# Designed miniproteins, single chains, continued (6), part 5

Each design is a single chain, and the fold is of that chain. pLDDT is the mean over its residues in the fold that is shown.

## One batch from the design tools (miniprotein)

Design m20153
Fold by ESMFold2-Fast:
Structure m20153 (fold): chain A 101 residues (1-101)
Amino acid sequence: ASRTLSAKVPVPVTTVGLEWTRQAPGEPEEHVASIAAGDPSAVAYSPRVQGRATISVDPAANTVYLHLSDLEAEDTATYRAYAITEDGRTLIASQELVVEG
């Protein structure tokens, strides 16, 4: 199974860094995927999702996406999207993903 999470960005996606994080119940918030400001080819993924996650942006829709494939029960978490600017890190969206084992 796979899922695509999306968040509309309140500023032009080409001008900001973008990050997806996860937080499972009782666990700290951790990095999942990121894209650097001004360089959409400069992507980073956590070891937990490496090889099965893709972060992408659609400038026309001004939206950031996180695609997760080969979903596992351990992927159950609250996923958050952030915009990274010179003013700091701004929460854009928070979404719960539930994966049944």
Scores: mean pLDDT 81

Design m20154
Fold by ESMFold2-Fast:
Structure m20154 (fold): chain A 60 residues (1-60)
Amino acid sequence: SSEKEKQREELTKKLMEVNKRYAELLAIPNPTEEQVKEAQKLVDEGTKISKELLALDREL
């Protein structure tokens, strides 16, 4: 139980970091091709973390 609570907290922090980085990339007026690809990767990562959090919440 405590282990799952720590996993939930870690995933929540990662999701917040992903969202913060994504917002920073979107604020760039002339993003590079690499920055655009990074933003797309962050969307995929955010989706995965969200699904993992939902699965943990179901078990908690």
Scores: mean pLDDT 84

Design m20155
Fold by ESMFold2-Fast:
Structure m20155 (fold): chain A 62 residues (1-62)
Amino acid sequence: APGDLDGDGTVDFDDVLLLQQRIEAGHVPTPAERDAAVYLIEHPDETTFDPAKAAAWRAANA
């Protein structure tokens, strides 16, 4: 899944930390990776990324 950087089938804060490490190593984040990370940061009570819920939030707040 987009943003699933550790390959466990779940997008969560561990994936956000891995994305930050990869960016420091020279990785350019994809729009999907960035969107997942922003959603989880803005919703600290969410433990997993829901693409439909995130898309609705982005449409309302973009």
Scores: mean pLDDT 63

Design m20156
Fold by ESMFold2-Fast:
Structure m20156 (fold): chain A 88 residues (1-88)
Amino acid sequence: MKERIAPLTDEQREALLKAVRTIKELVGDQIDASTLVGIVLLMVAYAVEGKLDEAFDAAINALRYLAEQGKVDPELAEEAIKKLEEIR
């Protein structure tokens, strides 16, 4: 086999896209575009290694951190986290 890391399945790609859209729709207006891009890039970095669960955990941890820093409404962060847990 030429490589050990396979590309994301269609289902995994759909889950990742749905997660990104959920973050944007719930908290995107409260965070800088650079912060949103940072979360997406972190998720992609794990996903390309086949670590989809770690990609979701990274996004969830980032949302909790932003809520603790007062940069995101804790209620909207918790709603986003809940939806991410449902998607994965």
Scores: mean pLDDT 77

Design m20157
Fold by ESMFold2-Fast:
Structure m20157 (fold): chain A 90 residues (1-90)
Amino acid sequence: SKELEELRELAERFKELLKEAVETGDPQKLLEAADTLLEFLEKLLEIDPELAEETKKKINEVADKYNNGELSLEEFAEKVIEILEETLKK
């Protein structure tokens, strides 16, 4: 569907921005990635509210592990990308 295509485009933009943020250490790119992630979740909420809530919970859990020092920035990035890709499979 068109909505799924828009979600995939947002996920790809998020991946690109997050990759640039990790490679450059640029906080502006990290903020742009965060904004793109919020746009993805807002779009998902309109399509499937239950899936959006579950996806947000998974992202928050991974963010907590990063903040607790259990994950590196690279591992955090990989896991968030994995969550978005798993979400898009349904």
Scores: mean pLDDT 84

Design m20158
Fold by ESMFold2-Fast:
Structure m20158 (fold): chain A 90 residues (1-90)
Amino acid sequence: PLLSESELRVEATELMLAVALSVSKSQGNEELAALVGRVLDAVVANREALEADLEKAEAVLEGVKRLQKAIDAGDVEKAKALAEELLAFL
């Protein structure tokens, strides 16, 4: 069975957030790691709604890509702001 385009984006989002959470923990920033964990929990809780809305699923994935770039760059303040924006959008 093949996943739909929205299902694929939700799975990619969950995988990227799991990686972002691991990286945040490895960097020792507990507050950022907690926020990333909350974003992951919110995506999981809203999975069915995101799978039904390709445009929203794409927007969430792009937001998570921006969050991952900020985390990789060590820009903790930007990463926190992006995580809070994602939580408000979800």
Scores: mean pLDDT 85

Design m20159
Fold by ESMFold2-Fast:
Structure m20159 (fold): chain A 67 residues (1-67)
Amino acid sequence: VEEDLKKAREALEKGNYEEAVQYFKKAIEKDPNNVEAYRLLAEAYYKLGNIEEAVKWTQKAAALEKK
């Protein structure tokens, strides 16, 4: 779990946004309540120019916070 998050953050920092998306999705599969992973996944999609997906994952993160 921690390893996928670490790899995802490293990919995001290096500008490897597509790789970051893949690792953040794996982290979410292992811990579906990790709000930070949802926010960072949205950021990675935004950096890729995929605004529709970025908005979707931002809304999912907000929903998890409100419950």
Scores: mean pLDDT 81

Design m20160
Fold by ESMFold2-Fast:
Structure m20160 (fold): chain A 93 residues (1-93)
Amino acid sequence: SKLEEAFAEMEAKADALYEQGGGEKDNARLLIELYRRVKELLGAEKLTDALIEIAERVIAGEITAEERKKLLDEIAETYSEEAERVEKAVAEA
């Protein structure tokens, strides 16, 4: 499936970053790419756009780790239906 292809590509990029000693901002960039592909494949636009915005704020150095955790918890609760669809699609991939 296209979702399996997206995860395989992300795994390869994660392995490359590990080899290069990638940090928090590099991980956030990978997550943005993953979220964009999830949005394209599953149409979970509200959840993925909110997650991309948080990751972009991490890259910009605008939020702390504690603030990021709180925002992620709030997003998961607010967009629970889209989160459930993504989880089911990943489990079926």
Scores: mean pLDDT 69

Design m20161
Fold by ESMFold2-Fast:
Structure m20161 (fold): chain A 82 residues (1-82)
Amino acid sequence: EELKKKAEEAKNKYDELKAQRDSLHKQGTELRNKFVEAEKEDPELAKKYREELGKVGRQDNEASRAMDKAKKEYEKLKKEIE
């Protein structure tokens, strides 16, 4: 029972991180579109969107690493459940 609970927690963590990455990818797409629009008319606004894109990319990289760790923990626990 304890191993099942830990596996469920690891899976929930993975699912949360996956949802977070999906959200970050959507946010990144919207910011990229805004950047392209702004870079033609407003260089200062374009710079702001580029900085926000960099921040989103950094958050996505962190979520990706955490997601990989959670996946490995879940798979290991799943095997131990038999």
Scores: mean pLDDT 82

Design m20162
Fold by ESMFold2-Fast:
Structure m20162 (fold): chain A 94 residues (1-94)
Amino acid sequence: MEYTLKGEELFKEEKYEEAKKEYEKAIKEYPTLASAWHNLGEVLFKLEKYEEAKEYYEKAIKIQPDYKEAWKNLGKVLEKLGKYEEAKEYYEKA
């Protein structure tokens, strides 16, 4: 998808706010694309918006429950939020 490719390029350039906008376009057009929700979560994690990153990783795993990378990254978000026991459970699911 064009929006996901643009988002990935912007993310590599550390243009996180611009990458966020492109991934938001991707999820509006393709709301069942788990990778777009996951990538938006990674952008929010880089922007230190951990609560929002958590929400988008949860959406990715709801769409694709076997999305191992999303489970792992959700664990990392929970560690940043100080929820260490919950983070451990999510790492075990990854």
Scores: mean pLDDT 83

Design m20163
Fold by ESMFold2-Fast:
Structure m20163 (fold): chain A 63 residues (1-63)
Amino acid sequence: ATPEFAANIKLTLDTLGPSPAKGEQRAAELLKAGGTDEQVAQALLDTMKPAIDGGRAGARALA
């Protein structure tokens, strides 16, 4: 396990904010740099889940 790598990915996605497309693009760049698929996927999903849930709630409020 490399918790430092997972933490760096999570921090990078948090810095990019709630932009799923930008987060996925950055995660792909980190994977090419030598990241492990499992750690990247887990960090990405955990980071983006609140944004996805928030977006759905916002859409319901606008309806």
Scores: mean pLDDT 59

Design m20164
Fold by ESMFold2-Fast:
Structure m20164 (fold): chain A 107 residues (1-107)
Amino acid sequence: AVEEARKELKKGIELLKQGKYEEAVKHFDRAIELAKGVDPELEALAYSVRGIAYMKLGKYEEALKDFEKALKYFPNSAPLLIYASIAARKAGKTDLADEYFKKALEI
């Protein structure tokens, strides 16, 4: 499962670099499914890059949820906190955006 999850993650990242965001999401969906319960770090990484794809698609609420799942594993990741802040702001959750940004500045 973990090797298949890594292959799906790598394919999704390649598609992200090509601007194929919807196709990238499908591969990240598969990576999350395969990593779930077997590799929490890989699952968190897959959530992180799917969140970025959702940001590119203007799906800010979905992006925020994915970044929040990734933050459970990487709570002190300044880049993830910044992405979560931007996604929250774009989703109209200004207070939440301010909290994530403040936490990023403390790192």
Scores: mean pLDDT 90

Design m20165
Fold by ESMFold2-Fast:
Structure m20165 (fold): chain A 89 residues (1-89)
Amino acid sequence: VSQETLDAETYLALGEIALVLGDYDTAIKMFEKAKESKDPRIRARAYLLIGEAYLKKGDVEKAIEYFQKALESPDPEVRAEAEKLLKEA
């Protein structure tokens, strides 16, 4: 009756909360929903945050893959953050 699908911004927020709580698997699932967004800014942020979650899990290879995807963003702020995180990985 009400909408069953949350918007991509809500998935980003839920993922960020899970990330802060150390629930990296839930964070990744929420960010994977957010990256399905039609908004390229939301998709790019989701890629960046998936990479951060994998890095916190110790999966450096997956983290690098997602940071590289974030570099394809039209948003220069997301690209700059992805470059910074790639240097730390």
Scores: mean pLDDT 80

Design m20166
Fold by ESMFold2-Fast:
Structure m20166 (fold): chain A 70 residues (1-70)
Amino acid sequence: SQSQLDQDAQGLVDTMSSMSDDSIDMVIDGLRNAGDTVSADIVSQMRRAINSGDRDRAIDLARQYLQYRS
């Protein structure tokens, strides 16, 4: 449901906000090594949005990530 997607997207942003840059780099590298460049690009953009304080942009990107992987 849209409500569940919104909750999951917010949870993903909150989780990434608690992660170190090294941990996020490992996730991005793992996705690229698996050939999932689309997911890697979205995660990279989410990190940029989180670091700039653009929470709304980060949540929108998290929704795109979750929809792509569903």
Scores: mean pLDDT 88

Design m20167
Fold by ESMFold2-Fast:
Structure m20167 (fold): chain A 66 residues (1-66)
Amino acid sequence: MSLEQLKEAIKKAAESMENKEVRDDLLKGIDEAKTKEELYKAVMKALNKASDEDIDRFAEALEKAI
């Protein structure tokens, strides 16, 4: 999977999240990431602020997008 394909999948998964601030932070981090490592760090940073319910929504949506 290319960086751009991974960004698309994660953006679709982020849209499933209920918390707008966490979702917006994640989407910004995805857009700013230039490497897979930066993308991973952006996802981890956003999920560390997310509720368990939002993490579950994100994980389920990501599995369907990949």
Scores: mean pLDDT 82

Design m20168
Fold by ESMFold2-Fast:
Structure m20168 (fold): chain A 66 residues (1-66)
Amino acid sequence: AMTVASRLAAEYAPKIIEAAKTGGLEEMEKLAQEFRDALIAAGVPQELADRMAKALLFYAKQQAEA
């Protein structure tokens, strides 16, 4: 379970960070939604998937601001 979530985060994090750095807030949000949906499809509970998507979005914004 956690391993699958980590793998998906590794897949989506670079894409969301890139979108955040280029000022593509709409693209960043779409990627975060895709990440959330992928987590749910992989069996992660909906509430946890939502939290993880939000956490990744915050992380990407921090990386863009650094």
Scores: mean pLDDT 78

Design m20169
Fold by ESMFold2-Fast:
Structure m20169 (fold): chain A 96 residues (1-96)
Amino acid sequence: MALEAGARAGAEAARAAFEGGGENATLATAGAIAGAGAAAAVIAAARRGEEAAEAAARAAAEGARRAREEAERGDGEGAVAAANEGAQRASAAALA
């Protein structure tokens, strides 16, 4: 299901950040924000049909990917911003 895929993408990004950067509260927070946003958006999108759910899941996964890349560059603030942008895009896809 799209919800499970989004949650796994968020968990994978958080795990990669933990393994690559050690213990990092900012990366854990960015992952949690992206994961929660993805879950909420996909649940909302499911009420509108599979296409909306898939769009929301893709937006959330893209946000998680960008958050990981920013974190790998050492930009914790950018990682949180990318996670928030991903959650916002997922919500927009769910509402479209």
Scores: mean pLDDT 63

Design m20170
Fold by ESMFold2-Fast:
Structure m20170 (fold): chain A 57 residues (1-57)
Amino acid sequence: EEAYELAKKTIEEALKAGLSPQLAYNRAVERLLEEYPDLSVTEAYRIAKKALDEILK
């Protein structure tokens, strides 16, 4: 899904920039809520967490 790809890209870019996983996660949540205003806060957290967990495996 487009939201998942945006979250994954945001987290990868944040981690490459030297941000912690927690800060990368927070940035992805904020980005999702900005780009997808119809997305629920709970769903944004779910998508960002899934992307973070997949990147950190």
Scores: mean pLDDT 82

Design m20171
Fold by ESMFold2-Fast:
Structure m20171 (fold): chain A 119 residues (1-119)
Amino acid sequence: MIELVESGGGTFAEGSSATLSYQITGDFSNVDLLSWWRQRPGEPLQLVASISGDGSKVYYGEEVKGRATISVDKAKKTVFLKLDNLKKEDTAVYYGVAFGLENGVPVLVFGPGTVLTVV
């Protein structure tokens, strides 16, 4: 069974930087897409950033473009989201989401949610 272990949440000052991470526990036979999503209070879930399993394709949502960086440490099986120049609007629950194959079957895995608060 594949699980995501998230870290890096907490309370941060406006204008500072935060790095969220999730470690993939268990093994995908193939990784297709690794992403970070967020849900602000009273708003729908939105895509923040994604990276293809081979690292060749990267996407950033418009609200974070130019201040977000998604990266992967393959040896540690860890996906990072760095948010620079934090704004109060970055206050949300952040979810790591991984999509790939487990024993040839497509699997979409969500992390438990990590709270980021900007003050």
Scores: mean pLDDT 87

Design m20172
Fold by ESMFold2-Fast:
Structure m20172 (fold): chain A 53 residues (1-53)
Amino acid sequence: SKEEILKTVKEMMRVMGDTVDQVLEARRKGASEEEIEEIFRKGNEEMKKILEE
């Protein structure tokens, strides 16, 4: 349904925002490129779970 699609989009936007915030915090703390990639990997896994529901 349209409502289910909108809820999915909103949840995806939340995960994207959280991932960006984590990347910004990690960069502020001098994180390595590998640490940044791990943050994106976890964000992608979370988004995949949302899309599979």
Scores: mean pLDDT 84

Design m20173
Fold by ESMFold2-Fast:
Structure m20173 (fold): chain A 83 residues (1-83)
Amino acid sequence: MSEELANLVTAAGIEIVGYEIEGRTDLQAAIDALRKGIKASNAGNLEEALKYFREALDSARQAGDTVLAGLAEKLVEAIEKEI
């Protein structure tokens, strides 16, 4: 993957861990979708990663979390540039 996508995947992992440490289980749908997207991206399955990051973006927007929504949007944009 690109350096941009790799950096965004790393940032997403850090944010997920931060939310889990804070006990933010109210964002579980967005977090689960981000985890699936990260796993797919690490496996090189960019089309699957794109689907999950779009799901994460929608879930984060519905939950009103602007940090996860912004991160998921950047991940979607980075993958769209590679496929």
Scores: mean pLDDT 78

Design m20174
Fold by ESMFold2-Fast:
Order: sequence, then structure tokens, then C-alpha cells
Structure m20174 (fold): chain A 74 residues (1-74)
Amino acid sequence: GREEVLRTLEEIRALVEEVKAKTDDPKVILEAGVLEGMALISYGVGLVAEDYEFALEQVRKQLEKLKELKKEKV
């Protein structure tokens, strides 16, 4: 439920910090920040709608995109 969403958001935060540590490219840093922002918005929607299954699915999707960004551009 909610705890799993929060745990996935913590993993996203850690990956964004890894991206910032490994690259000085402002475009890549901004793209990582956008993916984190989209995950946070999805969590907010899940809070309002009381739909943590939807929130988890969307947050996991942003995590997968962030992992691909790190693999390809960092």
C-alpha cells in the first residue's frame, strides 16, 4: 500500500542523487528531476483518490524511466 509507494519514492530520490553525483549535464539532471516530480505528483493523486495501487504503478513506471536514463546518459 502507501508504505510501498513511499519506499519506491525513496529509491527514486537515491537514484536522482546518484545522477547528480555522476554528471554535470544540466539537461540530464533536469530530466531526472522531472521524473522524480512526476512520481511525487502520482503519489499526491493516490493520496487524494485513496488509490495506492494506481500510485504504486505510476511511481514504479517513473523509477523504470529513471533507471534507463542513468543507464543510457550517465
Scores: mean pLDDT 86

Design m20175
Fold by ESMFold2-Fast:
Structure m20175 (fold): chain A 66 residues (1-66)
Amino acid sequence: MLTPEEKLEIIRKAIQYAKDGKLDEAKKLLMEVASEEQKPRIEAAKNLDDLLGAAAPTIAEVLAET
């Protein structure tokens, strides 16, 4: 299982990819840390704003664990 620190590293990389316009790569990284419930929302995101909204619960959960 990933540690909170490892999850935070993955989230940082995913946000960087998303800012660079690499939406699919950002999604793949977020899918590694997201719960099963959150994965469909992240996969369905069509743009940066959708992805950030879909990932917000996952990011909040990881931050609460760190």
Scores: mean pLDDT 79

Design m20176
Fold by ESMFold2-Fast:
Structure m20176 (fold): chain A 66 residues (1-66)
Amino acid sequence: ERPPFSELSDEERLLYALETALKNAKTKEQYDVVIKALERAIELYQDNPELVERFRKLLEEAKKKK
């Protein structure tokens, strides 16, 4: 939702967007896009270990569902 999403930090908004993309993914190509986005997010936010762990969990889920 727009108002709650706007209250989130850039990091949290990215996490929410990727989680939503993963939920909506139905093809292997869509899962590949989410996987690449998660890998880039982990690299971008490597200084935040808690956030990286959340991205890694989504990455594992995306790879398992592919």
Scores: mean pLDDT 75

Design m20177
Fold by ESMFold2-Fast:
Structure m20177 (fold): chain A 115 residues (1-115)
Amino acid sequence: NVAEARAKAVQEQLEQAEKQLESLDQLIEAIKNDSSLSPEEKERLLEVLEEARKHLEQAIDALRAGDLAEAQRHLGLHNSLAVKFQEIMEGRVEEAEERGQRVLEKWEALREKQA
């Protein structure tokens, strides 16, 4: 029936969002544990990633509640913050060379897994 099909689609979206959250948590831990980053650089990067994480958690909560419009809103905000993170890291590649390049490659690998 339509309700059963909808519940399955929501469950599949929820599982995908939970995998994205796990990948984001791995990136956050990598930034926290990167001894090559200054405290100020970590704070700047973590601010963007923690905001992205918050929106992804709110999207998961909205999916569980069946509020698809709210879920889409939070997923859109999460995606916008991922773009902002990329822009910050691209600026850092010019300043830090190998250091910025490694973090960007790790972020790109995690982003590819989220697609």
Scores: mean pLDDT 76

Design m20178
Fold by ESMFold2-Fast:
Structure m20178 (fold): chain A 59 residues (1-59)
Amino acid sequence: MLKESSAPATVSRYNGEDLSEVETRPLSEEEKEALKRHADINLEEGLLSEELAEKLKEV
């Protein structure tokens, strides 16, 4: 039996039915560039590893 205090934080806040029909808008070119620049800045600041920065650029 797992500890009660260690509940996973990855549970959705929505009902399953609503999630399956939720439309997600595509990211704009500006938003994609902002994400890539943010990843580069975090990499330069030492907040991200090179592997994580590469994954964030895969949009």
Scores: mean pLDDT 58

Design m20179
Fold by ESMFold2-Fast:
Structure m20179 (fold): chain A 74 residues (1-74)
Amino acid sequence: SRAELARRLAEAVKVALERLDWEQQLTVHGIAERAVGLLDEGVPAEEVRERMVAELRKAGVPEEVLEEIRRVLE
């Protein structure tokens, strides 16, 4: 659901705050903000989650941190 994904987006940002440097934290936050915008525009939650994970990987988030964020988003 939209509400559940929004909650998980907040948890993904929290993981970034605990594991990543300031520059990577800003990147994760920006990606999460775009994901919320897509949800507000009516993009399905499943598609938004897939796009966010792909964008995080492309942005160079370390694989161990990406895996934890990915787990939170599922």
Scores: mean pLDDT 77

Design m20180
Fold by ESMFold2-Fast:
Structure m20180 (fold): chain A 99 residues (1-99)
Amino acid sequence: YVDFARMYLNKGDYDKAIEYAELAIKEDPNNADAWNVLGEAYLKKGEYDKAIEYFEKAIEIDPENARAWYNLGLAYRKKGDFEKADEYFKKAQEILEKR
């Protein structure tokens, strides 16, 4: 399901991306990637507060999910909180450089 959510996200069909991400979460509530895709879909729809909540859930499940940290930074940047955005981008970079 998460791969279908990602596919629809890339196609710009954010409602389908949400539908498949929610199905992935229903199958496995600890699937951090599913929560991250759900957040990305809401970010694309301009629902930044919902996006932040879902990215925070992804990070709670998998603190090493660099993409979720990066997306959290993007959401805060969209809200005009550049200081928090920079902190989260730095966290994403630290995770990627660790490998």
Scores: mean pLDDT 84

Design m20181
Fold by ESMFold2-Fast:
Structure m20181 (fold): chain A 63 residues (1-63)
Amino acid sequence: MEEYLEKIAEAIKKGDYETALELLKELLREFGVEALGKVLRELVKKGIIDESTALRLGVEVLT
């Protein structure tokens, strides 16, 4: 999970939301919905994304 958090954070910092979304989908497939929620919360806690962006990414990954 830590490796996914790092890769997703770097993609977002570069403005590469397409790669970030693909990594979030891989995280969901491998570790499930609880892991997805944990990573999105950590990104918000670290100030990398805001809560509205986390909600939007979560919805896009699940649809």
Scores: mean pLDDT 83

Design m20182
Fold by ESMFold2-Fast:
Structure m20182 (fold): chain A 96 residues (1-96)
Amino acid sequence: SSMTPEESAERAEVLKKLALAAKEKNFDEIVELMLKYSKNAQVVRDFLSTLDAIGMSEEEIEKIVEEVLKKSNPEQQENIRQGMALFKEEKARLKG
């Protein structure tokens, strides 16, 4: 299944803003972007993978996730926890 061009463009723009915030070590901006755009577990996984790819440490990523969780409603918290679990599973598979 392919995303629509519009969905792909929106995701690319959000990931670009996330990558810039990560490079600048602007943790507050990362938290706000994740709060606004973390609509499901797969999107959260993509965000965390982007932060990892930019060179953010696992400890820094976990701290960001904790801050996002504090500001999230129960549905958002579940999506974030599932997305974090998917991200950790993917990283574990790649490392052996």
Scores: mean pLDDT 80

Design m20183
Fold by ESMFold2-Fast:
Structure m20183 (fold): chain A 56 residues (1-56)
Amino acid sequence: MSGAEIAAEIAKRELLEAGVSEEEAERVAQQVKDLLEQGKSREAGRLVDEAIEKAK
């Protein structure tokens, strides 16, 4: 697995723990992976934070 794949799996776990649905967590994790592969680490982190906020 690449570092982006590992980070996406961690993000998915955090989203599920925050109460995000499995379907939405998978979608967000895929976007996080894509952003990290492009070097957009700030955008990836922001996306996770926004999804968690929305789940509250």
Scores: mean pLDDT 81

Design m20184
Fold by ESMFold2-Fast:
Structure m20184 (fold): chain A 78 residues (1-78)
Amino acid sequence: SKKDAEKAVKEVDDAAERAGSSVPIRDLESAVRAMEASLEAGRKAAEEMIKKYPSAKEALQKKIKQMEQAVEETRRHA
């Protein structure tokens, strides 16, 4: 359902934001580390949310893929 998918996305967003904000950003290298921390936390949260809300699987997989692309793109410029 839409409400379950929205809850799942919020949990993943919250986990990613908390992990990323725990990394101090001083340069492009530390920015990449912050993004990698967000991605790792997002992946773990998405795995748990997919178990609870299977209908959110496609949306969460797309979100994680977008985060992976952002990390890879930023890393190429670090």
Scores: mean pLDDT 83

Design m20185
Fold by ESMFold2-Fast:
Parts: structure tokens; C-alpha cells; sequence
Structure m20185 (fold): chain A 71 residues (1-71)
């Protein structure tokens, strides 16, 4: 899938998603900001930061999937 199309689809799904999913996305955004600050503090390389961001994204994707399965 093209990157822009994927992100547009995800945004649309989030807006139509249950309130629990919207809360998970909001927490994800907060965690991303914390991770960026931690990267600055610990002088992480861009590759290390991307690795941590992918790990965080997988964790939140699993939580979203769990909510959608119970819905």
C-alpha cells in the first residue's frame, strides 16, 4: 500500500472507531512524544528511535485489535 493512502485510511478508521480505540490512539501520541524526549536525553541514533517507535506502534496496534475483536 502507498504510505499516504494507508495513513488516510487509518485516520478515517480512528474517527469511526469506538471511544476506547480513540483513547488508545491519544495515549499512543503521548507515548510517542515521551519517546522523542527520551531519545534527545539519551542521544539515541535515528535508527534506534525508529526501532523504538515501531515497537511502540506494534504494542498499540495489538491493543486496538483486542478492542475491535470484543466489539
Amino acid sequence: MREEAREATVEGLIKKAPEEVQKIVEEYKKEVEKLKEEAKKNKWSEEELLKKLLELAEKFAERVAEVLEKE
Scores: mean pLDDT 71

Design m20186
Fold by ESMFold2-Fast:
Structure m20186 (fold): chain A 58 residues (1-58)
Amino acid sequence: MSLQEKLAEKFGELAKKEYGLEIKTTDGEEIGKKLKEAGISSEEASELVGKAVEELNK
């Protein structure tokens, strides 16, 4: 089981919940591009990553 895949899945759930954005990729660079295209700032993206990491650590 890939930690990257789990992180991408949780991140996608949070992005959809907070911004209505659908992310179906495990590539961090592609995720970053999708966030920028949706108008999500780098700070907001970093907060989503942090929340996803926290959810995986509980």
Scores: mean pLDDT 73

